# Designed miniproteins, single chains, continued (3): the designs that were tried, part 12

Each design is a single chain, and the fold is of that chain. pLDDT is the mean over its residues in the fold that is shown.

## One batch from the design tools (miniprotein)

Design m8386
Fold by ESMFold2-Fast:
Structure m8386 (fold): chain A 84 residues (1-84)
Amino acid sequence: MYEEIKEEIEERLRELEERVRRLLEAGTPVEEILRMIADEYGDLVKEIYQLYLEGKITKEQAEELIELIEKAAARIVEEIERAA
């Protein structure tokens, strides 16, 4: 159901944030980290649209999930830029 889908998306975003933190600690170039985030963002957006097309979520729910991903990505990018 939608609540489970939203929880899975939130979990994936938490895992992405933790992965970014580890890469920063390892001295990974910021450009590589930003590319990884962009790739994950694209994959998540595609999955959400697929769920909508399959009738598993409503248009409003799809928009909410995309907004959630956009806000999380922006926050992570800001943290990376602040650390650089």
Scores: mean pLDDT 82

Design m8387
Fold by ESMFold2-Fast:
Structure m8387 (fold): chain A 70 residues (1-70)
Amino acid sequence: KVEELLKKRQEEAKKAKDIYAQTVRDSELARRLFGEEVADRIEAEGNQRIKEEMAKIKELSDEYVKAKKA
């Protein structure tokens, strides 16, 4: 179902945006309060989660294109 793929893609895109925004806030706050080492750790964890969501978005986008062409 093309509509379900679009909905899942939107949900993953929202998750990626939320993770990015939260990671930026948390890393900047940690940099001010605890220093760069803590901020770098938070940033690395956030980037890993974003990478996972982006891979999922790509998979859903590829499935959408395939379903639409069929």
Scores: mean pLDDT 80

Design m8388
Fold by ESMFold2-Fast:
Structure m8388 (fold): chain A 73 residues (1-73)
Amino acid sequence: SELLEEVDKLNAEVTRILLDPSVSDEEKIKAIDEALARLEEMSAVADPEDKLYIGMTAGVLEIARAVLELVLK
């Protein structure tokens, strides 16, 4: 699915940012927020099977966001 390839590409790009020690935690949170917004848009037009995969990807990013929020507090 071309949609799932775009999801995988987005996840890889965000993961690269999250693993980059030169990027601030605040910038990492912003990258996650932008990615979550794009995943929500993709999910709205996705088939039910693709929607599950998008939801799982979003869930992992939301966990990463929560961990970064705890570090900033």
Scores: mean pLDDT 85

Design m8389
Fold by ESMFold2-Fast:
Structure m8389 (fold): chain A 79 residues (1-79)
Amino acid sequence: SYIDRVEVLKKLLEREYSKKDPELTARINELAKKAIEELKATSDEEKQRDILNEFMVEVARLINEAREKMAKEGKKPAA
């Protein structure tokens, strides 16, 4: 069910970002595909947890980078 967790997160992020940021969505899809393939290749629960953790860290990094880019392009009206 680590695979199910990756798939659910992928679908939620696609729904949130597919129209707002197609490039972010594509990168997340690539990471999800890689994580699922690695999870299918191993039955070691410790390795599966490491794969999930690495996926989660990379996804968080991409989202943070996207948010930072949006914040820099979004001019708040300065007085």
Scores: mean pLDDT 79

Design m8390
Fold by ESMFold2-Fast:
Structure m8390 (fold): chain A 101 residues (1-101)
Amino acid sequence: MIRLEVSGGGTYAAGSTLTLRARATGDVREGDVLLFERQRPGEPPVPVGAAVVDAEGRAEVVLSDLTPADTATYYAALVRPGGDPAAPAARGAGVEVTVVA
């Protein structure tokens, strides 16, 4: 069983930096990747960054130069080495991000 937690939600100013952090627990393996995705209303999820999990099952990505178009729900998905990103081993609950001008 894999559990994913994502943090980094909230309200951000345009031009600022957003750090998305995720933690995977349970059946986490060496070389596993946390893929971060942005989902806007009416659009499919779009990858925004990925990082290999550390020894504590954590990964983070940094989004710089935020604009109001970055307002979205952000998700993390755990992808096995050589696995299909469209079929992740687990996907966590999303976090809401609002970017104000």
Scores: mean pLDDT 83

Design m8391
Fold by ESMFold2-Fast:
Structure m8391 (fold): chain A 60 residues (1-60)
Amino acid sequence: MPPLSPEEIRALMVAGKEFGSLENALNAPDEKKKEVAEKAGVSQKYLTDAIRKALARQTA
């Protein structure tokens, strides 16, 4: 798997703090995902893709 970029790691830390877990972040309403993505300085799609990538790594 490709390594997580520093920007992906930063976005994941923000998501983990705001939602309590990455699984909760992935299942959150789109409005909350957008707000958290804006806090991290990334798009909602980028944040969602980073969360999915991190969760895929946890199940390996």
Scores: mean pLDDT 77

Design m8392
Fold by ESMFold2-Fast:
Structure m8392 (fold): chain A 91 residues (1-91)
Amino acid sequence: MEYTATLEGILTLEDGTKIPVVVKAVFRPDDDQVVGEITSPEEYKGDVMTLLISGEELLNLKPGDRIPVQLIRDGKAVLGTFTLEKLKVEE
């Protein structure tokens, strides 16, 4: 079974930068990691953000949860934390 998730929250990068982002991901519960794409804001639109959690863990997330992430920007991997504010999941 394949799911589509829309995640809204705050991305905090290692340098302390905080960015409110909207991420869309297509995933399965048996995925070891969830690969998403930033859809907002425009400056980050199309950037790949990998949630370092399983698909099963994503289905159990609640607002306020903090998720380790890896952002790919300009061909470089940057680590951060995504603090979930809103989650919508569709089958």
Scores: mean pLDDT 86

Design m8393
Fold by ESMFold2-Fast:
Structure m8393 (fold): chain A 100 residues (1-100)
Amino acid sequence: DEKKKAIEYMKKLQNEFIEQLKDELEYFKKTYSDDTVAKIEKEIEEAVKRMNEVLEESIKKLEEGKDPEEVIKEFQEKAQEIKLELIDKINDIINEELKK
């Protein structure tokens, strides 16, 4: 079942993304002030929320009969966009704290 495999693969990518963010957050907690960490944590929470929405939309597209390969590709592209936007926001937060 191509659809089931596509869903399992996308869920695996989502879980790997969330685990990576948890590890990075523990590093930030050791490195930065509580105020800076709180701002980073908020951006991580928003990124996880967006990732969940993209997963739900991708599953819906599969249920509507879209090609699993194309759905996975679109999911990967959107996931990468979310990751890059998160990195930029975290860098902005860190730079603001370093400027003070």
Scores: mean pLDDT 86

Design m8394
Fold by ESMFold2-Fast:
Structure m8394 (fold): chain A 78 residues (1-78)
Amino acid sequence: APITDPERLEKEFDLGALILALATHLTASRVAGDKESEKLAREYLDKAERAFQAGDYDTAIKIAEEGLKKLRELEKKK
């Protein structure tokens, strides 16, 4: 059975929520025709998923948080 560390499990759930948020932004931007936000969401989603695939949950979380921050700043700029 896989080892379940409570801290690791919590990070895995947090990362899952952040990845879902980025994927939602990607879909919403695509539907709205916002190419700048679509590109940004796609870039950070891809980077976060690569870190997750490597088992680096801390890096994946930081990448996903940074992507969401940049998306929010981009929305405020407009």
Scores: mean pLDDT 78

Design m8395
Fold by ESMFold2-Fast:
Structure m8395 (fold): chain A 64 residues (1-64)
Amino acid sequence: MPMDVARALVEAGLADEPSAQRLAESLKNATPEELQAALDALRAGDREAFQAAVVKAASRQLNS
């Protein structure tokens, strides 16, 4: 499944390579609905919404 979420994040300039990779991996454990929400925000051009969604998903995993 070549989603390449990390690459999309870096290309959009929303995060650096290391941060984008960590966030993308966190999204792997998240539900598909959360992934769709993040992708929808990216498509809509809502950088803030996209970043917030990704950070929220990553924060949930990091907060173990």
Scores: mean pLDDT 65

Design m8396
Fold by ESMFold2-Fast:
Structure m8396 (fold): chain A 86 residues (1-86)
Amino acid sequence: MKTFTVTYLLPAPAAVVEELLAAHPTDAEEIRIEPDGDGSRLTMTVQLSEEEGAEAVALLPEAVAELPITVEKLTEDEIVVTVSPA
């Protein structure tokens, strides 16, 4: 297991993301939601296997995971997931 910082760039306001997380909780150590333009940035610290780091998308609530997504690994411990509007 390795600690990863996963940043999700979401096309929804922070308040909507907070409601989605409340309905579909994730197993993350730290969760921070902040506004990012017309959308929001969700940052979380999670413990994953080195192989599972590429599957950080699976940590998103099911409702958000239905949207088109792009996953970028910035460093060995930083992953960015961009979610496009439907």
Scores: mean pLDDT 66

Design m8397
Fold by ESMFold2-Fast:
Structure m8397 (fold): chain A 91 residues (1-91)
Amino acid sequence: SEAEKLAKEAIELAIELKKKLNPDLTEEELENIKKALEEMLKPLVENEDIETLKELIEVLKKLIEAIEKEDKELALKYREKLNELLEKIQE
């Protein structure tokens, strides 16, 4: 489904973000993060919440871009948006 494809993209972006923030993460730690993200996003996939999944992807992409550009203020802004979005998803 589209929701499954979007969830996979969001997880791949989140793993990329985690690696950029901590390059010393082990394969086991990354696999545990992946499983936690799959479980967290499962309700969005089952309910075909395309809008929330697309928003998560956009926020992750913007945060990664801000980190790559070394824009600390922009990175903080999108990190805060990501945290707010993740709080809503877990409710």
Scores: mean pLDDT 86

Design m8398
Fold by ESMFold2-Fast:
Structure m8398 (fold): chain A 85 residues (1-85)
Amino acid sequence: SFEDILDETAARVQAVLDEMTAANAPDEEIVKKVLDIVMETVKKHKLSKEQQLMLISVAVALAEARDPELAARLAKELLEELKKL
């Protein structure tokens, strides 16, 4: 189900954010890793635009809990990648 895909992807994004922020990784590297996970999920499961926006919303919310600036960068990059689909 989409709920299972969303939950699994959110858990993967959470793990990457936790590990990379704890390691003080540059925002660019964190954004790239999260972007790769989200876009892989979108393409693998052929998600609708509504489902894509839900995934982006969850990923951005997880990033915002750690760093609002990181969340803003992630939102911009994810929305730009959606335009290419």
Scores: mean pLDDT 84

Design m8399
Fold by ESMFold2-Fast:
Structure m8399 (fold): chain A 78 residues (1-78)
Amino acid sequence: SLKEKADKLVEEADKLPEGSPERARLYVQAAGYYLEAGDYDKAIEMANRALEEARKSGDEFLIKAAEDVLKQANEKKK
């Protein structure tokens, strides 16, 4: 399922160094899968983690990706 795919990505991201772009990317991907699965709370949580990691790395693409997923998840939670 999409939720199981997201859960596995979170487990992999948690093993990566803090502030790495790879960690941010996996949290963005996990947030996207949670969003698609309808788990908006987990999508918001992972998007926020991705945003924190992306900001530490300075990766503008990942910052925007995390912000986009966060915006979509918040819109759906209404």
Scores: mean pLDDT 87

Design m8400
Fold by ESMFold2-Fast:
Structure m8400 (fold): chain A 88 residues (1-88)
Amino acid sequence: MDESLYQAFDNAVSVPQNLIDQARAAAAAGDLDTARALLAQARALIDSFIDFFTTVGRVPTSSPDFQTLLAQLQALQAEIDALLAEID
């Protein structure tokens, strides 16, 4: 796999994770509106990355690297859902 694909996979995980971390900090400060907005943004980015790689990017779904990425993105989606449930 070329370096640009590895960079794209890393960004697909790290960018939503940073938004989730910021949402946790906002929630801890009592800024629930900011926390919800950041979690919604993270979720939208994850959905866009999954759609891009599976439809537009046509990455082989049987690839171990892709399966690892998909599992990581699905774990982040579950984390977002859990945090939204906790702050409601």
Scores: mean pLDDT 79

Design m8401
Fold by ESMFold2-Fast:
Structure m8401 (fold): chain A 77 residues (1-77)
Amino acid sequence: MEVTLTGRDGSKVVVEVPEVLSTEEAAELLVEYTGVSRNSVLAAIGFVQGVYGLPSDEVKAELLPTINEFALLIESL
């Protein structure tokens, strides 16, 4: 599926991804396309997984934009 990601500079990129990724794959994808630190990305993934009661080893692609927004917020703190 296509997801739109936002970089640290406010730039937007559209990427084609599987419907479900591993947590490691999702973290690497977000770091590569957004420039946000891996620590901020992993914290955002853990937060979203916890809030939605999701497994800690996978990420639904539909949640990548939400995780991206939280990662940017964490990076700004």
Scores: mean pLDDT 85

Design m8402
Fold by ESMFold2-Fast:
Structure m8402 (fold): chain A 76 residues (1-76)
Amino acid sequence: SEFLKELEEKLKGKKVTIYGKLTSPVVREVADILSKFADVTIVDEDIDGVRVEVDGKETERQTSVEEALEAVYKLL
């Protein structure tokens, strides 16, 4: 999709940190998607949902994959 192409272009070569529970389906799915474009590190934290950091900027906590990806897009 157009949105995913834009994310790829903006994230290419960047380091991304994902904060959330390793057992969370949302955390695992966001990490899987973003790892296609960027160097992803997951930090296991006891939070509901997910936060993403790129270039020293961090998203607000999101509880869905779609909202998390949109929040990452807005940081870039």
Scores: mean pLDDT 84

Design m8403
Fold by ESMFold2-Fast:
Structure m8403 (fold): chain A 107 residues (1-107)
Amino acid sequence: EKEEEWIKRLQDAGFSKELAEAAVRVLKLLLEKGYITPEQAEQAVDALIATSPEELDIFEALARIYAVVNDLDPKYIPEIAVLIFLYSKGLLTKEQYKEMLEEIKKK
């Protein structure tokens, strides 16, 4: 499967294992729900790799605020950061983005 390839590419680009695995979990779930195509998933991985560390820190900060406000376990911060990133880059619709955040709340 593509999951191991994506994790390796993200880690080679300087992502932590935790963040790389969170990104792949989110992309896999989006593919399973039919929200994105395989081509869009590859585009998302490429966009993550091209993102500056400063911009990634902003998404992590936004994800932390979201988790605190919604009383979510901090372990979901990486997944929330990835969702905020994908929505900010126009890779998810507003409806898909909201539905994915609601799925995290149910965990």
Scores: mean pLDDT 83

Design m8404
Fold by ESMFold2-Fast:
Structure m8404 (fold): chain A 90 residues (1-90)
Amino acid sequence: YLKEGKLDEAEKAYLEALEIARKIGDKLGEAKALEGLGNVAEAQGKIDEAISYYEEAGKIYESIGNKDKAKNAYDKAGILALKNAVEKVL
């Protein structure tokens, strides 16, 4: 349903947002950009990348005290990790 060009544009936008957030020390912006990258990677079928992005976003949300967003990010990573593990088992 989503066209490849739109996912590529979203990926670039989130990567630029992540770089800016890290440069200026905006932890909330960094976590949001990582969560967005996770969403894009998941939509592209890049499950291992999506897991990594969601876990990193969760750690940052937790570090700034946003427990609800941290839980949501960790839950997404956990669900994808379980799916990936099931697909690799005999």
Scores: mean pLDDT 81

Design m8405
Fold by ESMFold2-Fast:
Structure m8405 (fold): chain A 70 residues (1-70)
Amino acid sequence: KRFTREQIERAVVRLIAEGRLTLSKEQSRALSEILREHSELTPAELRRLLLERGFSEEQVDLIVEELERL
């Protein structure tokens, strides 16, 4: 299953609004750059790209889990 940049952005915003996820300015920039370069991503592709940019496994698991609930 592939997710659009808009779905990924919505999932991240929801997690932050719920207090479940906190991103640094650098992580927020990295995510924006990834989504600018990719219109759609699989969970596996998103996980790899986020980990490469210094996201923790915990942060990535939260984001991927939220997306798979869509």
Scores: mean pLDDT 85

Design m8406
Fold by ESMFold2-Fast:
Structure m8406 (fold): chain A 97 residues (1-97)
Amino acid sequence: SPLIERIEEISQRMLELLEKSKVSETIRKRLENSLKDLINALRNDAPVRKITILVFSVTADVVEAILELEKQGKLEEADELARLHKELMALVNEYVE
């Protein structure tokens, strides 16, 4: 699915941003796992209710990463992560419509 491929691309960009920004390994691994769970659910045509729960998990992990970036004074990286998350949510919403 071209849409899932775009979601994977954005997910990879989010993880690359966190690695480059030296966000803690715990936060990076948590986001990596929640993103993988979301992508797997999309690939397996999981019910919308399950996708919604996984979206909440991804959003929680993104918020945690943004807070760590802000604490480190990396405001531009925090804004970029928020932008990537918004783009990811738009693609997921397009998939479930």
Scores: mean pLDDT 90

Design m8407
Fold by ESMFold2-Fast:
Structure m8407 (fold): chain A 61 residues (1-61)
Amino acid sequence: SSMEKEKQTLQLLIGMFQIVADVEEMLAERIPENREYYLAVAEQMRKHAAELEAKLKELES
């Protein structure tokens, strides 16, 4: 169904944002000269994941 596809898409996107955030945090530790940039990207990815999780919750209600 269209609703199940929307839910699956949100779950995939949430997972992708979390993976990117984890990688950016790793890069901040490995390449300290660019730390501020990587941590800023990680923070934005975490916020996007949280927003999509809220939307997913709304759809499951």
Scores: mean pLDDT 89

Design m8408
Fold by ESMFold2-Fast:
Formats: structure tokens, C-alpha cells, sequence
Structure m8408 (fold): chain A 113 residues (1-113)
């Protein structure tokens, strides 16, 4: 269901943000990570790139460029954007690909409804 895929996307993104925080030596409460993930997922579902970038600017772990790379990787299937994001954030490419796949499944299901 769309609701189940949205829950999976929020959870996957929150875990991704936790990994980014750990790489930066930052400890953030789970509630803040979940709220940040929900904000980003809802902005992604809006279909508006600028809204997504603005939502990401409110997340302490992501820059505008990070948001642009994630959008390109998810919406435009840009593998180079996924690779650049992984390098920039210092996280494994496999984790970026996992996040991209989950977010793309959510977008595909929303488009069907």
C-alpha cells in the first residue's frame, strides 16, 4: 500500500540521516531524525524540486547541493548524482542506492493512485 511504502521510506531515510550524523560525529534524537525524514518524504511526494530543496535546508545534516543530488538520483535516475552524494556525505554508495530505490518505489506507487 502507499501508506506502507511511505512508512518504509521515512524509516529508511531516518536511518540514512542517522548514518550521515554519525559520520559528522553528531548525535541527534530519533524523533528529530524521523521528523526530518517525514518532511523530506512529503516534499519529495509534492513533485516540486524547489520545495524538496527548501525542506532539506531545514535538515541540519543536508546542504542545498546534497538535496539537489538526492532529487536527481531519485526523480531522474541519475547514477552519477547518487555516486557524488555518497562521496560528499562520506557514506557507502550501497546505502545511497538503497535509499534511492525505496524512494523511487514510493513515487511509482503514488503515480499509480
Amino acid sequence: SLAALREEAVKTLAEFLRLVAEKEGITLPDELLEESAKLLVDALLSGDKQKFIEAASKVPLLTREDAELLWEAVVNQDEEAARRLAEKLGVPLSKVRELVEVLRRLLAEQARQ
Scores: mean pLDDT 87

Design m8409
Fold by ESMFold2-Fast:
Structure m8409 (fold): chain A 87 residues (1-87)
Amino acid sequence: MLAPVELPFEVTDDVRNLLNNKVIEVAGTLERAREAARRVNPSGSPVLDRTGTAALLAALGIRSYDELIALLHTEEMKQRLRRVLGL
């Protein structure tokens, strides 16, 4: 409510944790993951918050929880994250 969130599904703590872990994996180092999160989060937090998670999901073109889960462990998800985050 305090930030514009334009997703067709709810960003839960589970979704945020799944995406944070995937960003760490794709970044290859914790420091690169933290820098990526700082750029996405309006707060500049080194871990994805709910607002940063929503913005990242929108940028990745992910429209549902089922789509997120289907893509989560694929090479396509890793390539999308590298493009969006500049990793």
Scores: mean pLDDT 77

Design m8410
Fold by ESMFold2-Fast:
Structure m8410 (fold): chain A 90 residues (1-90)
Amino acid sequence: MKILEAIKNPKEMTIDEAIAELAQQPDFAALGFVENGKLYLAVRTRREDVEKTVEQIEKAAKEAGYEILGIVAARLDGDRVILVFEIKKK
């Protein structure tokens, strides 16, 4: 997953709008967006891959010079999960 591609040109949208958009996307989809001046990364993954996906995102963010501040939202979509991370440039 290329975290830099997802956040290169982030759209202004709400967390709920980002979750709704990702619910229509394929597995392992990622979306970078801004809400109220905060930068977020939303990711759709399989429930069984959540731990692996979190580890991959943390590694990719660190390598790209970003800090993950936390998971601000999580939504279940059948056998899929949408996770929303708050991120900040170091």
Scores: mean pLDDT 80

Design m8411
Fold by ESMFold2-Fast:
Structure m8411 (fold): chain A 75 residues (1-75)
Amino acid sequence: REDELARRLVEEAEQLIADYKAGKIPKEVAIQRLEFLIDRLREAKARTTSPEVKARLDAAIEQLEKVIEELKKEL
């Protein structure tokens, strides 16, 4: 379901960040994959009619967008 999907996508994003910090993937790849996860969250939000699920998806999107901004600010 969409609320479980939001949780899973956030966990996947956390794993991507961990892989980047461990040197397993380049920053550009991490950002690209995080942006892809945000697109999937936005698509799930467009398909749901539950305000509770929409709120969870919005929170997940905001969290991932903030992570991308932080990564882009690193020199």
Scores: mean pLDDT 77

Design m8412
Fold by ESMFold2-Fast:
Structure m8412 (fold): chain A 82 residues (1-82)
Amino acid sequence: MVKATIEVELPEDKRHLSEEIAKKAQEVAKKHGVKATITVEGNRLTVELEGTREQVLKAMGDIAGLVVSAGGRVVRAEIEEL
């Protein structure tokens, strides 16, 4: 079991997409069978994922893809063993 934390920043002009990206990230986590806690703070999101290493890595990849597609960037990504 691992826990991953992804910190994301959207361009300020796309701040209005933060909640929509959070909803999509939650659906991605559900699809991969991982637990997700998502915090939205303006144009920044913190996504915490918990599950098997394989499931978490797949969810992280899909979430990073969503963020980049929206013109955002991944500010920080870390994984720890539980």
Scores: mean pLDDT 84

Design m8413
Fold by ESMFold2-Fast:
Structure m8413 (fold): chain A 73 residues (1-73)
Amino acid sequence: SELESRARELARELAGILVSQGLVDEAVRLIQAMQAKDYEKLKQIAEEALPSLGPEGQRIARELIEVVEELLK
């Protein structure tokens, strides 16, 4: 679906930002949740990462959370 494709794109972007900020373990967990299509876990990891992110990372994480919430409806 379009929402799943968008979630994958946002998860990949967020993982790249996490790696650039030295949050490698969080990036690995995020990619694993995305590959497993575990959208509840994907949302949880994005929410937990949010306070550690800079402004661009926070924007991407919030967009990912919104897309995942639509997928979980």
Scores: mean pLDDT 87

Design m8414
Fold by ESMFold2-Fast:
Structure m8414 (fold): chain A 95 residues (1-95)
Amino acid sequence: NLEEVIEKMEKALEEHGEDTDITEIERKRIELMRMIAEGAPEEEIEKKIEELAEYVAKILLEKGVLTEEEAEEYKKRLIEVLKKSLEKLKKLLEE
């Protein structure tokens, strides 16, 4: 459940206060958006999506927000969501 995972993440961020991992997640998101805007090859964009999803899942696992099973499921779902978003963005950029 993505909403439940997001709520757990927000709670963990409040508990830790300043979190360098959140900054790194944003940095990776910006890099992905830049690659899409620059028309990087689809294979490279997909690889970056997988890297981002792995990183987010790893951070949530390391901070005790998610169990190992929840982190693996979250990673799979995040990859699916990001790939679907990429398809929509490509259509918008072509039109």
Scores: mean pLDDT 70

Design m8415
Fold by ESMFold2-Fast:
Structure m8415 (fold): chain A 65 residues (1-65)
Amino acid sequence: GEEVWEKYTKSMFGEDGKGGPGKGPDLTTLPKSMAPALVKFFQKELGIPEEEQEALEAYLLTIMK
């Protein structure tokens, strides 16, 4: 999961998912129940392959509350 995060989303949300200037919202404050919706958002915006979406969701569940 972390490898997919670093490949696609780290540059948009930072290494810890907290966002920052010119980056998206702080993902660490979002509930884990939103992880599937975030994966769908990243798939739509970044074109993440279907095989990598499951790994990305698993990683998001480690950084979200």
Scores: mean pLDDT 69

Design m8416
Fold by ESMFold2-Fast:
Structure m8416 (fold): chain A 99 residues (1-99)
Amino acid sequence: DEKLIAALKSVPEEKLLELLERTIERVPEVESEEELEEAIREIAKELGIPEEAVEAILEIIRRGPTSPVFKSLSPELQKKVLELQIEIGIAEIKRAVGL
């Protein structure tokens, strides 16, 4: 977890926030968890975010707010990650009911 935390801290917070915001915008357009992960990787590549920081973000999304990696984030980043998880949950429910 320390290696993932270090990877996230190596990236400017503004770029991580932009990654999360652009990912939230893409959530309604993705049809699977695999497509969501691909979207995150594509946006990160455009923003110049290293692969290790992307792996840290994916780990937070998978483990949720109890993760030590999530707890290491600033309040702004924590709020944005929770917003992303809410939008993912909404999209999964809509997909399950055919919306």
Scores: mean pLDDT 82

Design m8417
Fold by ESMFold2-Fast:
Structure m8417 (fold): chain A 100 residues (1-100)
Amino acid sequence: MMTPEELKELTIKMNSIYELTPELAKALGIDESLVTGSEAFRALSLRLNEEGRVEVVGDKVVATLFDGRKVTVSSNKEAQLAFFDYLESMGAKVVKVVEP
């Protein structure tokens, strides 16, 4: 279960402006270097699906991130936080924090 602090962190990440490296932007299929967190999250989700990295494992839908991490694909906020951790590890930098 997500804590109120994790929910606030996710909301901030979704609304904040990220600067992507040229390599990350190309990997996500984004032409702009500045995107909202929600735009980056959507692009990552679409790219994982395009590369066949989304699979059914038992009764769950699982995405394998490009670094080998596995996350359950859902509207699950924990999976969304894991996607942002991955984007930031790949060089996505927050340039404008938008707090709720």
Scores: mean pLDDT 73

Design m8418
Fold by ESMFold2-Fast:
Structure m8418 (fold): chain A 61 residues (1-61)
Amino acid sequence: MEPSPLEKAIALVREAEEKGLLSSAARREILQLMEQYDAGKISAEEFYEGVKAIVERERAA
């Protein structure tokens, strides 16, 4: 079953949290993206792309 963009974003955040990859700043940025999605300011696809960018940045650090 193909997961939705929102499901992919949530799974990616959970995996990154479990691996200890996320700084406090990154967690705050992800929460802000989630708030924007809940407010209808960004799409589920935009939320997923934003989460990916944050996680990739944290992996590179």
Scores: mean pLDDT 80

Design m8419
Fold by ESMFold2-Fast:
Structure m8419 (fold): chain A 80 residues (1-80)
Amino acid sequence: MEEIKKLAEEVVEKLEERNEKLLEEALKRGKMTEEELEELKKKSEGLSEKVIELLTKKYSLEEMEEMLKGVEELLEEEEK
């Protein structure tokens, strides 16, 4: 249980970091306002906790390890 939760937290954290970067890029490019960014952050507050709980309940340790690896590979491709 705790091991699956830890992996789920890492997956969500990496996705949150990616989303923060995308939102900052959108703000920098003038495609959204600082006010819109704040609204999105408020709406997503607590969503991560619910996602972590769902992943922890529905996925096995092996499935979570595969998901984390997939997220890491996706992020590496985007860094190129």
Scores: mean pLDDT 74

